# Ledger of designs, part 7: designed miniproteins, single chains, continued (3)

Each design is a single chain, and the fold is of that chain. pLDDT is the mean over its residues in the fold that is shown.

## One batch from the design tools (miniprotein)

Design m8212
Fold by ESMFold2-Fast:
Structure m8212 (fold): chain A 102 residues (1-102)
Amino acid sequence: DIQKKIEELEEEIKRLEEEIERLKKEIEELYEKLDEEQKKLFEKKKEELERRLKLELEMIESMAVLMSRHNPQELVELKERLERLKLEKEMLEELLEFLKEL
């Protein structure tokens, strides 16, 4: 049942988007309280994590191309979006933890 799988993926995506927005807001509020030296440390950590995320996203794109050969495009696009959001969430959680330790 492709339609049921699409609906399940859309609900999971919606939950992740809401959690990502919460994390971004918390990070922004904490970042504004940092001094200039702490901001430099944060930006360095962010650049490191963004480089890692870029490599992971390239891997997801490669997997999506393989999946598209045997799966409906709509399902592949939703699964790719879900996996991208999961990686973004993990990066933001690591950034937030780093910020709290500064």
Scores: mean pLDDT 86

Design m8213
Fold by ESMFold2-Fast:
Structure m8213 (fold): chain A 85 residues (1-85)
Amino acid sequence: VPKENIEPISEALYKLLRRLADEGRLEDLRALLEIILEVAKALAEKDPETVQALLDVVERVAKEAKDPEMRELLRKTAEEIRKAL
């Protein structure tokens, strides 16, 4: 995927994940992170740059999350994405 196409998607995903974390929407955040992880696993071998962009977004939200439970969920998902790379 061209870098220019990844950047708008990454920002939209960051805003959505940040909103869900800030609102304490744990089950919605979990469901979205499960989808992101499956996409990362499917793309890791053929498109590692897109997977790295997904990892960067999840790690950024994890760093900024104030709720410890939301932070731990985001951190664990980031670790699983990193293992797929």
Scores: mean pLDDT 82

Design m8214
Fold by ESMFold2-Fast:
Structure m8214 (fold): chain A 92 residues (1-92)
Amino acid sequence: MTVEEILEALEQAEKDAEILKETSPEETKPYIEEILEAIKKAKKEIIEDPSKAEEILKKLLEEIAKLFKKMFEIEGDEEAAKAYEAMLEKTK
């Protein structure tokens, strides 16, 4: 992936996270805020060092997956939570 493609994907993810924050229950809202902060931080780090864009993206995806797992656990969606657990196991 090019750095431009990664930054465009993060920009879209940030917009999607803001929409999720507005439509999500109060119980999951703090986790969506953490996702939004993680995306913003990753974008800043990639702009500062584009050569590490893929490493930063991988770390961000792992952080997002952990937060989504926690959100689905709160909502009682055990299948979704388990799917994110499996994804995290593959990235170690």
Scores: mean pLDDT 75

Design m8215
Fold by ESMFold2-Fast:
Order: sequence, then C-alpha cells, then structure tokens
Structure m8215 (fold): chain A 111 residues (1-111)
Amino acid sequence: EAKEEAEEALELARKALELAEEGKGKEAAEEALEAASEASRAAGLAYKKSKGGKVGLRGSMTAGVAAVSAGVARTLAEKGKEEGATEAARVAAESALEAAREALEAAEFAE
C-alpha cells in the first residue's frame, strides 16, 4: 500500500518535471500537486505503521513543502505569470520526487 502510493508519486513527480521543462507551468503544477498528495499519503501510512515513530515523518514534511510550491505555481499560472508558475512547479516537482523517495524508504522500514 504505502510502497504503491510512493511509486505512483514518483511517476507523477517525474511527469511534472517534464511539463515544467516544456514551460507548461499550469499543467506541471497540477501534476506536482497530485504527486505531493500521493507522497504524503504514502509517508502517512508508513508513519502510522511505525507506531508513531519518525518513519515516514520526513516524507510527510517534504510532501507538505511540495504542495505549498504547487499551490503557488497554480496561483501564478492563473494570474498569467507563466515563467514564475513554471519555476514554482519545477521546485514542487523536485520536492515531490524527494518526498516519494523518502516515503519508499520509510515503507521498507515500517513495522
């Protein structure tokens, strides 16, 4: 369960990065937000299974940063600031990728 969610987050984050590199800030932000949500869910599952230990907590925090950055990117895209939206979406995608990797590691060590 947690591993599957983390693997899905990893794929979504990579897609968000590709869209950001193409200058598609709004689309990249939407994919990055979905990736952050999946990474947060995966990390949260690992945290619960670890009996409230630090397993999964770092991934949940990193996913939170990714979600905030994706929200900023969406707002900038809606205001027509495409360059700023693309940069914020790239940051969000990179953070979501890191969160997904942390969630995968946490799922392996969850008790």
Scores: mean pLDDT 76

Design m8216
Fold by ESMFold2-Fast:
Structure m8216 (fold): chain A 89 residues (1-89)
Amino acid sequence: EVEEIFKKYDKDGDGVLSKEEFAEFLKSLGLDLSDEQIEQLFALYDQDGDGVIDLDEFALAIGKIPKNPSPAQKAFVQRFLELSLSFGP
């Protein structure tokens, strides 16, 4: 469930994810993303520009990402995120 994943990475329990917590989540999936790609994804989902991601933004970002992806699902997710970066805002 998206809310359970969100709460796992929301270390402070403040109802938002920092850039570092979001990066930790993406890296935990075993995705081969650069720090620059993670920053670009964070900026795309940080709709208010306040430097944090709320639950609704997180749900939009990860709604297609499984918690325990197979190698094929990891490759699919990696490709999807790379394409998202290619199309821009």
Scores: mean pLDDT 65

Design m8217
Fold by ESMFold2-Fast:
Structure m8217 (fold): chain A 71 residues (1-71)
Amino acid sequence: MDMQEAIELGKKLVESLSPEEVEEMREKGAQILADNPSKALSELSEEEKEYVSVLLYHAYQQGKAAVAEHR
């Protein structure tokens, strides 16, 4: 996935969720980013990092659900 596409998808997620859900996903996604540093992520603005962190947590939750379904 292109980094620009990831930012746009994260922005759409933030716009579709409640403020409470955004805050939870942002915090949990920020932890994922902190545990998995990359050069591309370090070049993003704080606003772009927030969108990417929300998207990463959403992807993590979807992956977890898929694994649980196949068990």
Scores: mean pLDDT 71

Design m8218
Fold by ESMFold2-Fast:
Structure m8218 (fold): chain A 77 residues (1-77)
Amino acid sequence: SDAEAQALLARGEELFREGEKAFEEGDLDKAAELYFRAIGLYQAALALATDPALQARARANIERAKENLKKVLEKKK
């Protein structure tokens, strides 16, 4: 349902912000874990969303979280 999709998006966005904070603090393992979890929630939201606006928001959030995850993984090399 769209209501469930909205709840999953909100939770994912919260984890994404926690991931950004962990990254700023230099906790790369925590940042990677939080971004992976956020991506999972966004993918679940996308699967449940029927509203095109929610689908677009989920896709944009997935792309942003994947980009941030790439930055974390590059820094862990």
Scores: mean pLDDT 88

Design m8219
Fold by ESMFold2-Fast:
Structure m8219 (fold): chain A 113 residues (1-113)
Amino acid sequence: SAKEKVERILAEMRELVARLRESTDDDEILAILNRIKALFEELAKLADDESMREAVELVLEAVDIALEKATNKEVIEAALELAKLALKHSVDLETIQRAIGMILRAIGELLDM
């Protein structure tokens, strides 16, 4: 069912965010961010507003972790793309402000490279 698929996607996203916290390898970080993006895009086709709100929060957490760890342009660019997706699907002012802040932070880090 669509509900079972949404729950499976959210569970995988939560596990990927947990793995992102433990990762110190840029190639692994990039792979995790790309997988989160693919899962989020799939979930956006199926999910209700509550499931999308949880997914947006997971994406913003992943962006925050990635930007704290980022040492290369590819990771920062992947985090920027995720922050832009989170903004597109954000519906409350607090989440919109967080997504904009992360977009500006990612752009700032790219300019400092």
Scores: mean pLDDT 88

Design m8220
Fold by ESMFold2-Fast:
Structure m8220 (fold): chain A 80 residues (1-80)
Amino acid sequence: AEFKRKNAELLIKAAESALDYLRKVDENPNTPPELRERYRRALEQLIAAMEKVAKEVESIDPELAEKLRQTIERARQALA
């Protein structure tokens, strides 16, 4: 249970960091297109991981599962 909660919290933090870096990459005109694409792909992988973990923590910590779903939604909006 504790490991699943810790993993969920780390994924949320990783997704928030990836979102911040993607924004900074998009704001920097000197950023190579390949680097921007790499961050977008990393965020897509984090979304998939967060969806799996949300199912695992739903019965253990519903509030954390909801925070994961909110983070997933923000990430999907950033990739749209």
Scores: mean pLDDT 80

Design m8221
Fold by ESMFold2-Fast:
Structure m8221 (fold): chain A 68 residues (1-68)
Amino acid sequence: MVDEREVAISLERMKGSIYLLAGDREGAARAYLESADEAEALAATLTGDQRDNYLAEAAADRELAEKL
């Protein structure tokens, strides 16, 4: 179910994309890490496939941040 945390995750990813377009890789990395933290926090409140999906999203965001 959609809640305010899903919006927060999307907003942090959008910030990451904006920073990346502006050439601010450090700003982008921080935004992706915030998105990953939010996704992991949301996943901790869920079970089954929903939890696994958010954990995968968090892992992807952390990987993006690590590469920047």
Scores: mean pLDDT 81

Design m8222
Fold by ESMFold2-Fast:
Structure m8222 (fold): chain A 87 residues (1-87)
Amino acid sequence: AAEERRRAELRELALQYVQNIILAKKRKPNDPQVQKEIEQARAEFIPWVEATLGVSPAEIRRAIEEVRPAAEERVKKFLEEEEKKLE
């Protein structure tokens, strides 16, 4: 159904967004430029997804929170693999 496909697309977009923010914070936690870029990305993401998928800002925020554990797990595995390449 169109609704099921829309929810899957929303989840994937939210997962990519949260993953990118977590990764940026872990790589450069004390960089004010990175913090500014994260704030700008946050301001742009919700309106863009609303315009693209026709979902409410409340649904987008819920999806962001729901994908957070999965995004954290993906970032953890990615950083562990990146560290192994430094051998």
Scores: mean pLDDT 79

Design m8223
Fold by ESMFold2-Fast:
Structure m8223 (fold): chain A 99 residues (1-99)
Amino acid sequence: SEPSAQEIMDKVFATVEPLRKGLLARFDPEKAEELLHTAVAQQAVAAALAEDPDADPERLRERAYEYLDRVVAEFPELDLEKLRERVDEIIRALEEERA
């Protein structure tokens, strides 16, 4: 069975700092930041999909954005605008696959 939205988000909160450190050890800061934001955005969308797999793109975006707001509240060094941009890109790709 797929993990619940809560299980996905609990893992995100546990993983942001060790992932940031691991990425900074392997990549330049710009690339590390890009990869970290992409990973967080992917998990926010995954959590939204776990709640409602049949959600339309607008509802999926709204719920993913709510998860991003909670992550940024705990990790204020993350760029909320960049995270939202990545969520929009992921949702667009999912819609192309559904068509």
Scores: mean pLDDT 87

Design m8224
Fold by ESMFold2-Fast:
Structure m8224 (fold): chain A 89 residues (1-89)
Amino acid sequence: ADELGRRLIEAEIRLAMEMIRRAVLLLQSSEEKRAEIRARTEPLVREAERLLAEARAALEAGNYEEAERLIRRLEEVIERLREEIEELE
């Protein structure tokens, strides 16, 4: 059962895709809109990166229950980030 490892990899890929989309949006935006994008997305990016690191550490330590909890939270934060980026487009 490497389901948690697969979910973590899928979440990491999803986060990377949203980060690319965010970067493109920032490059195409005015200075004022860039400030809004950063203000709305930066806290979510930071939380996602922290959760990704913690989930990986928990999984490597064999703390599967904690890893599942962290992966679930990571998936929720990535979805919120996707929604914020979509609304800003």
Scores: mean pLDDT 88

Design m8225
Fold by ESMFold2-Fast:
Structure m8225 (fold): chain A 86 residues (1-86)
Amino acid sequence: DELKKKILEVVYKSIVELAERVGFSKEEAEEIAKVIVESMLSKSDPSPENLEKLKEFEERLKANPDLVEEALEKMKKEVEAVVKEY
C-alpha cells in the first residue's frame, strides 16, 4: 500500500530530524530511525547494541520535552497531509 509506505517515510524522516536535534550524528539518527521503523513492521526485537542506542535516544527525548512536542505536531500534520491525498 503506497499510503502506508508514505506514512512510514514521514515517521522515519521525523525520527531522523528529532534524533539530530537532540545531538545524534546523521548516521546515528538514521540508524535509530531504521531500528524504530523495523520494530514497527516486524515482531523481532532489536539487537543489544540497538537497544542501548534506543535507551540513549529515550533519555535525550525526556530531557527535551519541547522538542518532542514540536516533532510530534510536525509529524502529525505531515501524516494528515499524506492521508488527505488518498
Scores: mean pLDDT 80

Design m8226
Fold by ESMFold2-Fast:
Structure m8226 (fold): chain A 66 residues (1-66)
Amino acid sequence: MQAVLEELAAREAALRARYATLAPDSPEAKALHETVGAIQREASKETDEEEAMRLVAEQLRRWEAE
């Protein structure tokens, strides 16, 4: 669990840093916001917090790789 939480925190920090460099009304900022929202909605379907964290970390990793 701890390693997954650290990975998730690192991915979230990277996303926040990227978002901060974008204009709020840009298409890139909107796409990033929608992607984060979709990941959070999928995670919310899990009742196991550890599994939810793993899903978020994996989805963020896949998004970052694209």
Scores: mean pLDDT 64

Design m8227
Fold by ESMFold2-Fast:
Structure m8227 (fold): chain A 78 residues (1-78)
Amino acid sequence: NGLLAGLAEAIYRRAPLAGIDRAWRAIFGLPEGPPRTGSLAELPFEERLALVREIVALRNGEKADPEEARRGLELALA
């Protein structure tokens, strides 16, 4: 899935939060909200790596529940 791959790459590369928020909303079918400011630079490397691993596992069908990954991203973007 190109959307999941793009989101994983954006998180890994520390993309701006606005870009990550847009990709996340597109993947989970959420309406567009006001753009987020800032960047994932504030998250520790291990947390970004965990998010990338979750998205890769979801893409590969290794995750049983996409809602778990969605909740993790929602908390990370808060």
Scores: mean pLDDT 58

Design m8228
Fold by ESMFold2-Fast:
Structure m8228 (fold): chain A 105 residues (1-105)
Amino acid sequence: MEEQEAEFYYRVAKEAGFDLTPEEALALWREFQEELRARGVRTDDEIADYLIEKGKEAGVHDEVEKLVAEWRELRVNQRTEEDVLKAYAYLFRAWRLIREAEAKK
């Protein structure tokens, strides 16, 4: 299971334009999932609200809001495995943008 998960998130990271190993991609996704779990975030609407609020706190609201909007559109209109990868890639881009902005404060 872990090898298959690492391969999936590696593909997501590549779609997001990240130069990460499969293990690094999986670690980044697990960090995001743990933050969502710690906050009790369960639904797509709650994920969107969480990312937008974190983006505001980090000073990257406009960029995160655009990424979340693209993710939301793909989630509503997803029909292919490629759409699923692109949706996850937008979440990855939003999360990494927030983390990088927080690290610069």
Scores: mean pLDDT 81

Design m8229
Fold by ESMFold2-Fast:
Structure m8229 (fold): chain A 94 residues (1-94)
Amino acid sequence: RPLTSGRARLELKGTGMSIGAVAADGGGSTDEVVARVRELIEQGKKGDQLIVAASRPDPATQAALEEMVAEAKEFLEKHKGSGEGYLFRRVVPP
């Protein structure tokens, strides 16, 4: 039987050449993606970029990514005055 799998991939890019990626398969890994995004958000201060990409994301993964984008924007707003922060961006394949 063919297996259906959605995939979410997280890419962290920093102005200091900090590159990292996290991948999750289907909605079953949504909690892992969310937890890892929070971890990277805490690490990704000082101008790091956090790029979240989803390959044919399922609805649960999409919801988690949207929550993470909102949380990252709030975090960036809180830290804009300190000169620290990072850009959170959601990337969805066409």
Scores: mean pLDDT 45

Design m8230
Fold by ESMFold2-Fast:
Structure m8230 (fold): chain A 63 residues (1-63)
Amino acid sequence: SEQDQLLQRLEQRVQQLDRSSQQTLLDILEQAVQQAEADPSVSQSTRDFARRALEVVRQVVES
């Protein structure tokens, strides 16, 4: 799917970042996911995509 391709590109680009930039992006995405989860106007598909993006970045940082 288009979302799967975007997540693969995100993973590749995050892997090219230095550790400090990877951590900053992880922190930004964790905050963004928390805000999306708290906001009832945000669609379920947007929340699902945000969680998947966070998982991708977290996996890179933790590997």
Scores: mean pLDDT 85

Design m8231
Fold by ESMFold2-Fast:
Parts: C-alpha cells; sequence; structure tokens
Structure m8231 (fold): chain A 78 residues (1-78)
C-alpha cells in the first residue's frame, strides 16, 4: 500500500461516517493540487494530529479547515 493511501485510511478511520465524505474531498483536493508526495504526507499527518487533539467533531472540522486553508495559501503564493 502506498504511504499516502495508508495515511488517508488512518485519517478517515478517526472521523465519523457522516464526516468521511467531507474529509475525503478535502484530502483529494490537496492531492490534486500538490505535485509533491512529501507535502501531501505532511498535510495528512497534521490533519491526523488535529483530529486526535480535538475534543468535539466541530473542533476537528475547524482545525482541519484551518490546515486546509493554510495549505492552499502556500500553493497560491508559489
Amino acid sequence: MKEIEKKVEEVLSLVPKEAQELFKEIIEDVIKASKDEEEVLEFLEKVKKAIKEAKSPEEAVEKVMKIHTDFLKRLIEK
């Protein structure tokens, strides 16, 4: 199994079924936008940590959205 696919599965396993589609779309957008596998893996690791540290599903979504926004900002500034 590719490292990216393994990390995606780990992240999705941490979120409720109702949120899995949203997180999958966010991850897919990052994979499509990034040409660097290491950059994608770093993004997934940050998302995984944010979900584990969150005390509620709402907090998890807020933290992940911030990580996603920061990632997109770096791509735009390139």
Scores: mean pLDDT 76

Design m8232
Fold by ESMFold2-Fast:
Structure m8232 (fold): chain A 87 residues (1-87)
Amino acid sequence: SMEDLWARMRAALEEALALLEAEVDALLAQGKVEEAAQLLADAQRGIADAKALLERAFGADHPRTQELKALLDARYAALKAKVEAAQ
């Protein structure tokens, strides 16, 4: 069902974001700020692709699409701020 697809996509995105956050934090703890910035730049493309997939699966105006896009934007912005503060 569309609800099962949404739940699966949400779980996959939350897992991917948690792994990204853990790797950024690990790189910053090692003083590898340039590597953390590069990882975040690479992740930006993945986030854009994820948003496009959500729009194709549920529609751009669907509340579930908007919820997950907002989650992606908020967590990316937090990581970007963390990396920029370390520069």
Scores: mean pLDDT 86

Design m8233
Fold by ESMFold2-Fast:
Structure m8233 (fold): chain A 74 residues (1-74)
Amino acid sequence: DPEARARALADSPFGRAKAYLEAGRPEQAVEPFETALKAAPDNPVVNEMLAEAYEKAGRPEEAQPYRDKAEALR
């Protein structure tokens, strides 16, 4: 069921975090991306998105280790 799958993705930590980031609410995106990262710590996309959320929230020092990890995983 594509509709149920899309809704489940949107209700997931990663899906909600991505929606917050796309809506210009990076501060709200940080916690759900952290939750997604706990489930997939070596996923380069999750690390990159969490770094972007921290950077857009005005927290570039906290973004750096996730940027470095995302690059190392590529």
Scores: mean pLDDT 77

Design m8234
Fold by ESMFold2-Fast:
Structure m8234 (fold): chain A 64 residues (1-64)
Amino acid sequence: SALREQIIADLEQALANITDPEKRAKLEEMIKRARDPETPLEELIRLNIEAGVFLLEEAVKKVF
């Protein structure tokens, strides 16, 4: 679906912009989960929100 492809792209963009090794490892597992066609839409939305939180945390570290 278009939404699944967009969420995968968002997760990959987060991975490219995050330097923390633990968060990177978690993002790689999240991308793997998002690529599974059996993963329900609710789970995809949760993964996208979690990646957004990681990006906000990285942005805060760089500004403050």
Scores: mean pLDDT 80

Design m8235
Fold by ESMFold2-Fast:
Parts: structure tokens; C-alpha cells; sequence
Structure m8235 (fold): chain A 100 residues (1-100)
């Protein structure tokens, strides 16, 4: 929860590099489930999302976070929102919606 909130706070400031550092500390199963859900929307960058998912599925959250950092601000916000939803963190879900 602290890692997700820090990722959201840095993303709101436009500091994608620091946001991605905190994403890399999120549970790889949670990160993989979030990326899989977001990748079902064809309006998002599905190629980057699929690569991030493959790394998260292997437990390589650092490489997953590196690919997530290449997403647009809106796609990045959607990933953070989906992580918050999976974790049941309503406060982080509301804050992630403010990134756009």
C-alpha cells in the first residue's frame, strides 16, 4: 500500500522514473493481474502492456516497471488504478484517477 501510494504521488508530479521504482516493489502477482486486465482494452498500448505482463508473470518486477514507464500518462494511470482495485485500496484508486 505504501509503495502503491508513493508510485501514485510521483506519477501525479510527472516523475515517472520514481513512480516506476515503487511499482517494482509491488507484489508480482498483483502487478501481473493488473496488467492483464488493462491489456484487454484495445485503446491502450497493448504491446507495452503485454511485455510488462510477461516480465511480471516471471517475477521480474523491475523489467515490468521499466516497460510500464514507457506507457502514456493515461495508460499508466489505468495500471495504477487497477492495482489499487485488486488491493482493495479505495483511497489509492481515487488518487490514481487524478493522474490524468
Amino acid sequence: MDNLRKAIDYAKKGDIKKASKYISKIDPKVLADALKSVSKNPDFNTDILKKAYDYAKKGDTKKAAKYISKLSKDDFASVLSQIAWILGDKDSLMEAQKIS
Scores: mean pLDDT 83

Design m8236
Fold by ESMFold2-Fast:
Structure m8236 (fold): chain A 74 residues (1-74)
Amino acid sequence: MNDELRRRIERLAGPERAREIYREIRQEGLKTASKLLDEAQSLDERAEIARKVAQDFGERLRERLEELEREKRE
């Protein structure tokens, strides 16, 4: 988990909005993970799903950070 991305989001958006962003990303991640795990047939596939979910979470955090940085420049 990339704590630096979370800290940067919190600095730009404030703790309240940062928590809402994390909640939204987790909710979407749980929905995606549930669907993928339902179709998983092996331990290796489940491990890959876990890695993909973690990577997707990090990517969504980066996207939201980029949006916040653009807003700050306005």
Scores: mean pLDDT 75

Design m8237
Fold by ESMFold2-Fast:
Structure m8237 (fold): chain A 87 residues (1-87)
Amino acid sequence: SVVERVEAEVRRAVEQLGEEYGLSPELTAEIARVAVDVVRAHPDASVAEFRERVRAALSEVPGLSEEQLDALVTAVSIAVQEVREEA
């Protein structure tokens, strides 16, 4: 389904940024879990709504700087948009 592909691409985007920023595997896994939970809760949300919801959810994750948060929100939003454009 589109939702399953969005979840997979969101996880991939988070894992890639986690490596780029040198985040621990545990923190990277938690970020991916939080972002995927937003996708599952709001599968029909617009890209703009998803961006706002992901930002709100990830702001609760300890250990992220504002710059890292902005990069993660941008990357997962792009992942959602790309999957929807292919569907």
Scores: mean pLDDT 82

Design m8238
Fold by ESMFold2-Fast:
Structure m8238 (fold): chain A 78 residues (1-78)
Amino acid sequence: LRSLAPEEVAELRAEMARAAEEGASVEELEALAERLVEAAERLIPELEEAGVMSAEEARERIEREMAEVRELLERLRA
């Protein structure tokens, strides 16, 4: 996800950060987060094949990071 992400995940992450800085709505941030999850999940087989981490570890890491994002979005909604 972080420094090991392919260009498309890095671009989505940068777009999300920029949107947040510009005061994007919770809906816009949620849409970007969903796109980021989809892109990151497509990386799981590649990360496993490269020996960086197992598919299970990669998925757990993605879910953990996305859970933090969802919690932040829920706080912004509340």
Scores: mean pLDDT 68

Design m8239
Fold by ESMFold2-Fast:
Structure m8239 (fold): chain A 82 residues (1-82)
Amino acid sequence: NKEKAQEYLEKGKKYLEEGKPEEALFELYKGLLIDPNNEELLTLLAETIKEIEKSLHDPRALELILKLVSPELLEKAFKEAK
């Protein structure tokens, strides 16, 4: 359902605005499970991953992101954010 994917997109945007990229990542991932080809969701996922990498000291954060999101979706997100 496109409306449900849009709901998760809006929640992800709000969390990013609040400086909560980990929460944003979770909401955006849920949206992508519904609409895996949504360019806006993929673009924000890539931006969220960059914010997490920048903000967190722990390299384990990247491992958790890779485990949460499929490698194919991650690669697609970074291509769409181009």
Scores: mean pLDDT 72

Design m8240
Fold by ESMFold2-Fast:
Structure m8240 (fold): chain A 69 residues (1-69)
Amino acid sequence: MKKQEVEEQRNQRQLELMQQLEAELQAKIAEMKAKGVSPEEQRKILQEILQQGQEALQKAEEEGRAALE
């Protein structure tokens, strides 16, 4: 078993999640622009989404690591 292949599969899943998050953020920005939301408010909302996504990813990684131990 090659560790690199296992890591690639995990990285691939990570990339899918990141791509989905990026698409979600772009769609959200477009929505807010169409509604005339201020740039300050837009930035604030995006930061909150990013923080929540980061926390979720970190938890998933910690769970996976604990299961391997």
Scores: mean pLDDT 71

Design m8241
Fold by ESMFold2-Fast:
Structure m8241 (fold): chain A 65 residues (1-65)
Amino acid sequence: MSKLVGAALLAIGLGLEAGVDIKARIEGDKLVLTSSLKTEKEREVVERVVAHGKELGIEVEVVEE
């Protein structure tokens, strides 16, 4: 679905704006975010993307590396 691509691009954009590296991958009809969660900024960005995904009605999974 196109909304998954949009959510992935937003994740990348939010990570860039915050100066953190998060990886976004589309797995089937799900968005998978991977982050080391080493800083509070990374956690905040991931949380924002998860909230946005819920608003769009998509499944977002968070994986700690």
Scores: mean pLDDT 78

Design m8242
Fold by ESMFold2-Fast:
Structure m8242 (fold): chain A 68 residues (1-68)
Amino acid sequence: SEEEKRKEFLKKLEEYIAGLEAQLAASTDPVVRRLIEHELQRARDIYEKLKKGEISVEEAEKLFEEAG
């Protein structure tokens, strides 16, 4: 179902965000930290929109796979 797909993708995003937060905490290079912070902002935005039902799972997957 769409609801199960949403729950699965939200869990995937939560795990991805947690991994990025851990990488940021371990990183000392300012350039690497900036790249991680940018990716965290992107991932968190997708997560919040999907969680609120503002976008579909399909749209969230497309946004997640896009470079940027």
Scores: mean pLDDT 86

Design m8243
Fold by ESMFold2-Fast:
Structure m8243 (fold): chain A 98 residues (1-98)
Amino acid sequence: MITMSPSSVTAKVGETVTLTAVASEPTSGMIWEFQKPGEAPEVILVGSTSVPGYERFVGSGSGTTWTLTIKNVKAEDAGTYWAVNELGERGNGTTLTV
């Protein structure tokens, strides 16, 4: 089971936001997905490696605790974020409003 916190967060443009995922069992990796309103979820980070266009997004963590840090938040970052472990377990999600 993956528990994400916070469940919702409001940020201003230029702020830094940190999302935390806590797994009930240690995992060797965490995938981060982002879903824009009305769109399908997209993979934005695999462990500490961001996909092109998401370089402001920093993944960190090990074992049971993993974080996604969004630096210099932009309006386009608004949406729902998901942590997914290597077993395919998805967290409860965090909704970001900007």
Scores: mean pLDDT 82

Design m8244
Fold by ESMFold2-Fast:
Structure m8244 (fold): chain A 74 residues (1-74)
Amino acid sequence: AKKIKEENAKRGRELGAPQEAIDFFTNEETQKKLKEEITKKLMEMGIPKEVAEKIAEANIKEGGAAANKVLESY
């Protein structure tokens, strides 16, 4: 996950985008897409949609520790 974010930032720099523009791409729409992708991957692993959505939302809003807490309570 961290490596993928770093690769996306690197790609932005290669296109000549300033750091502020790269940070701007980490907006609500990008977070929504990340939530959908994480939810889809968790469902492919056999986690029910409702639980997968809660884990993905916790991960995006509060980080991996909060996501793990939701997973452990499942």
Scores: mean pLDDT 65

Design m8245
Fold by ESMFold2-Fast:
Structure m8245 (fold): chain A 80 residues (1-80)
Amino acid sequence: LDERLRATLAEAEELAARALELLARQGRLSEPLEVALARLRAHFAALLEYALSLPPEEQERLLALLERQAEELRAFLAAA
């Protein structure tokens, strides 16, 4: 479970970083969007420490939520 949480949060952080780089390269990155993506990356990094402090049942609920968010980010990147 801990490895899945770590992997999922790392993937979410990487997807946000990739979105930032892709949009910047395409000249489609506005300053508000850049700030929002940077904040999202920082938030996912901070969430790992918090997530690992939760009981296993709560970790599983959080993992399901994060997996859905990662899927939405992947869909956004695929559509961009």
Scores: mean pLDDT 74

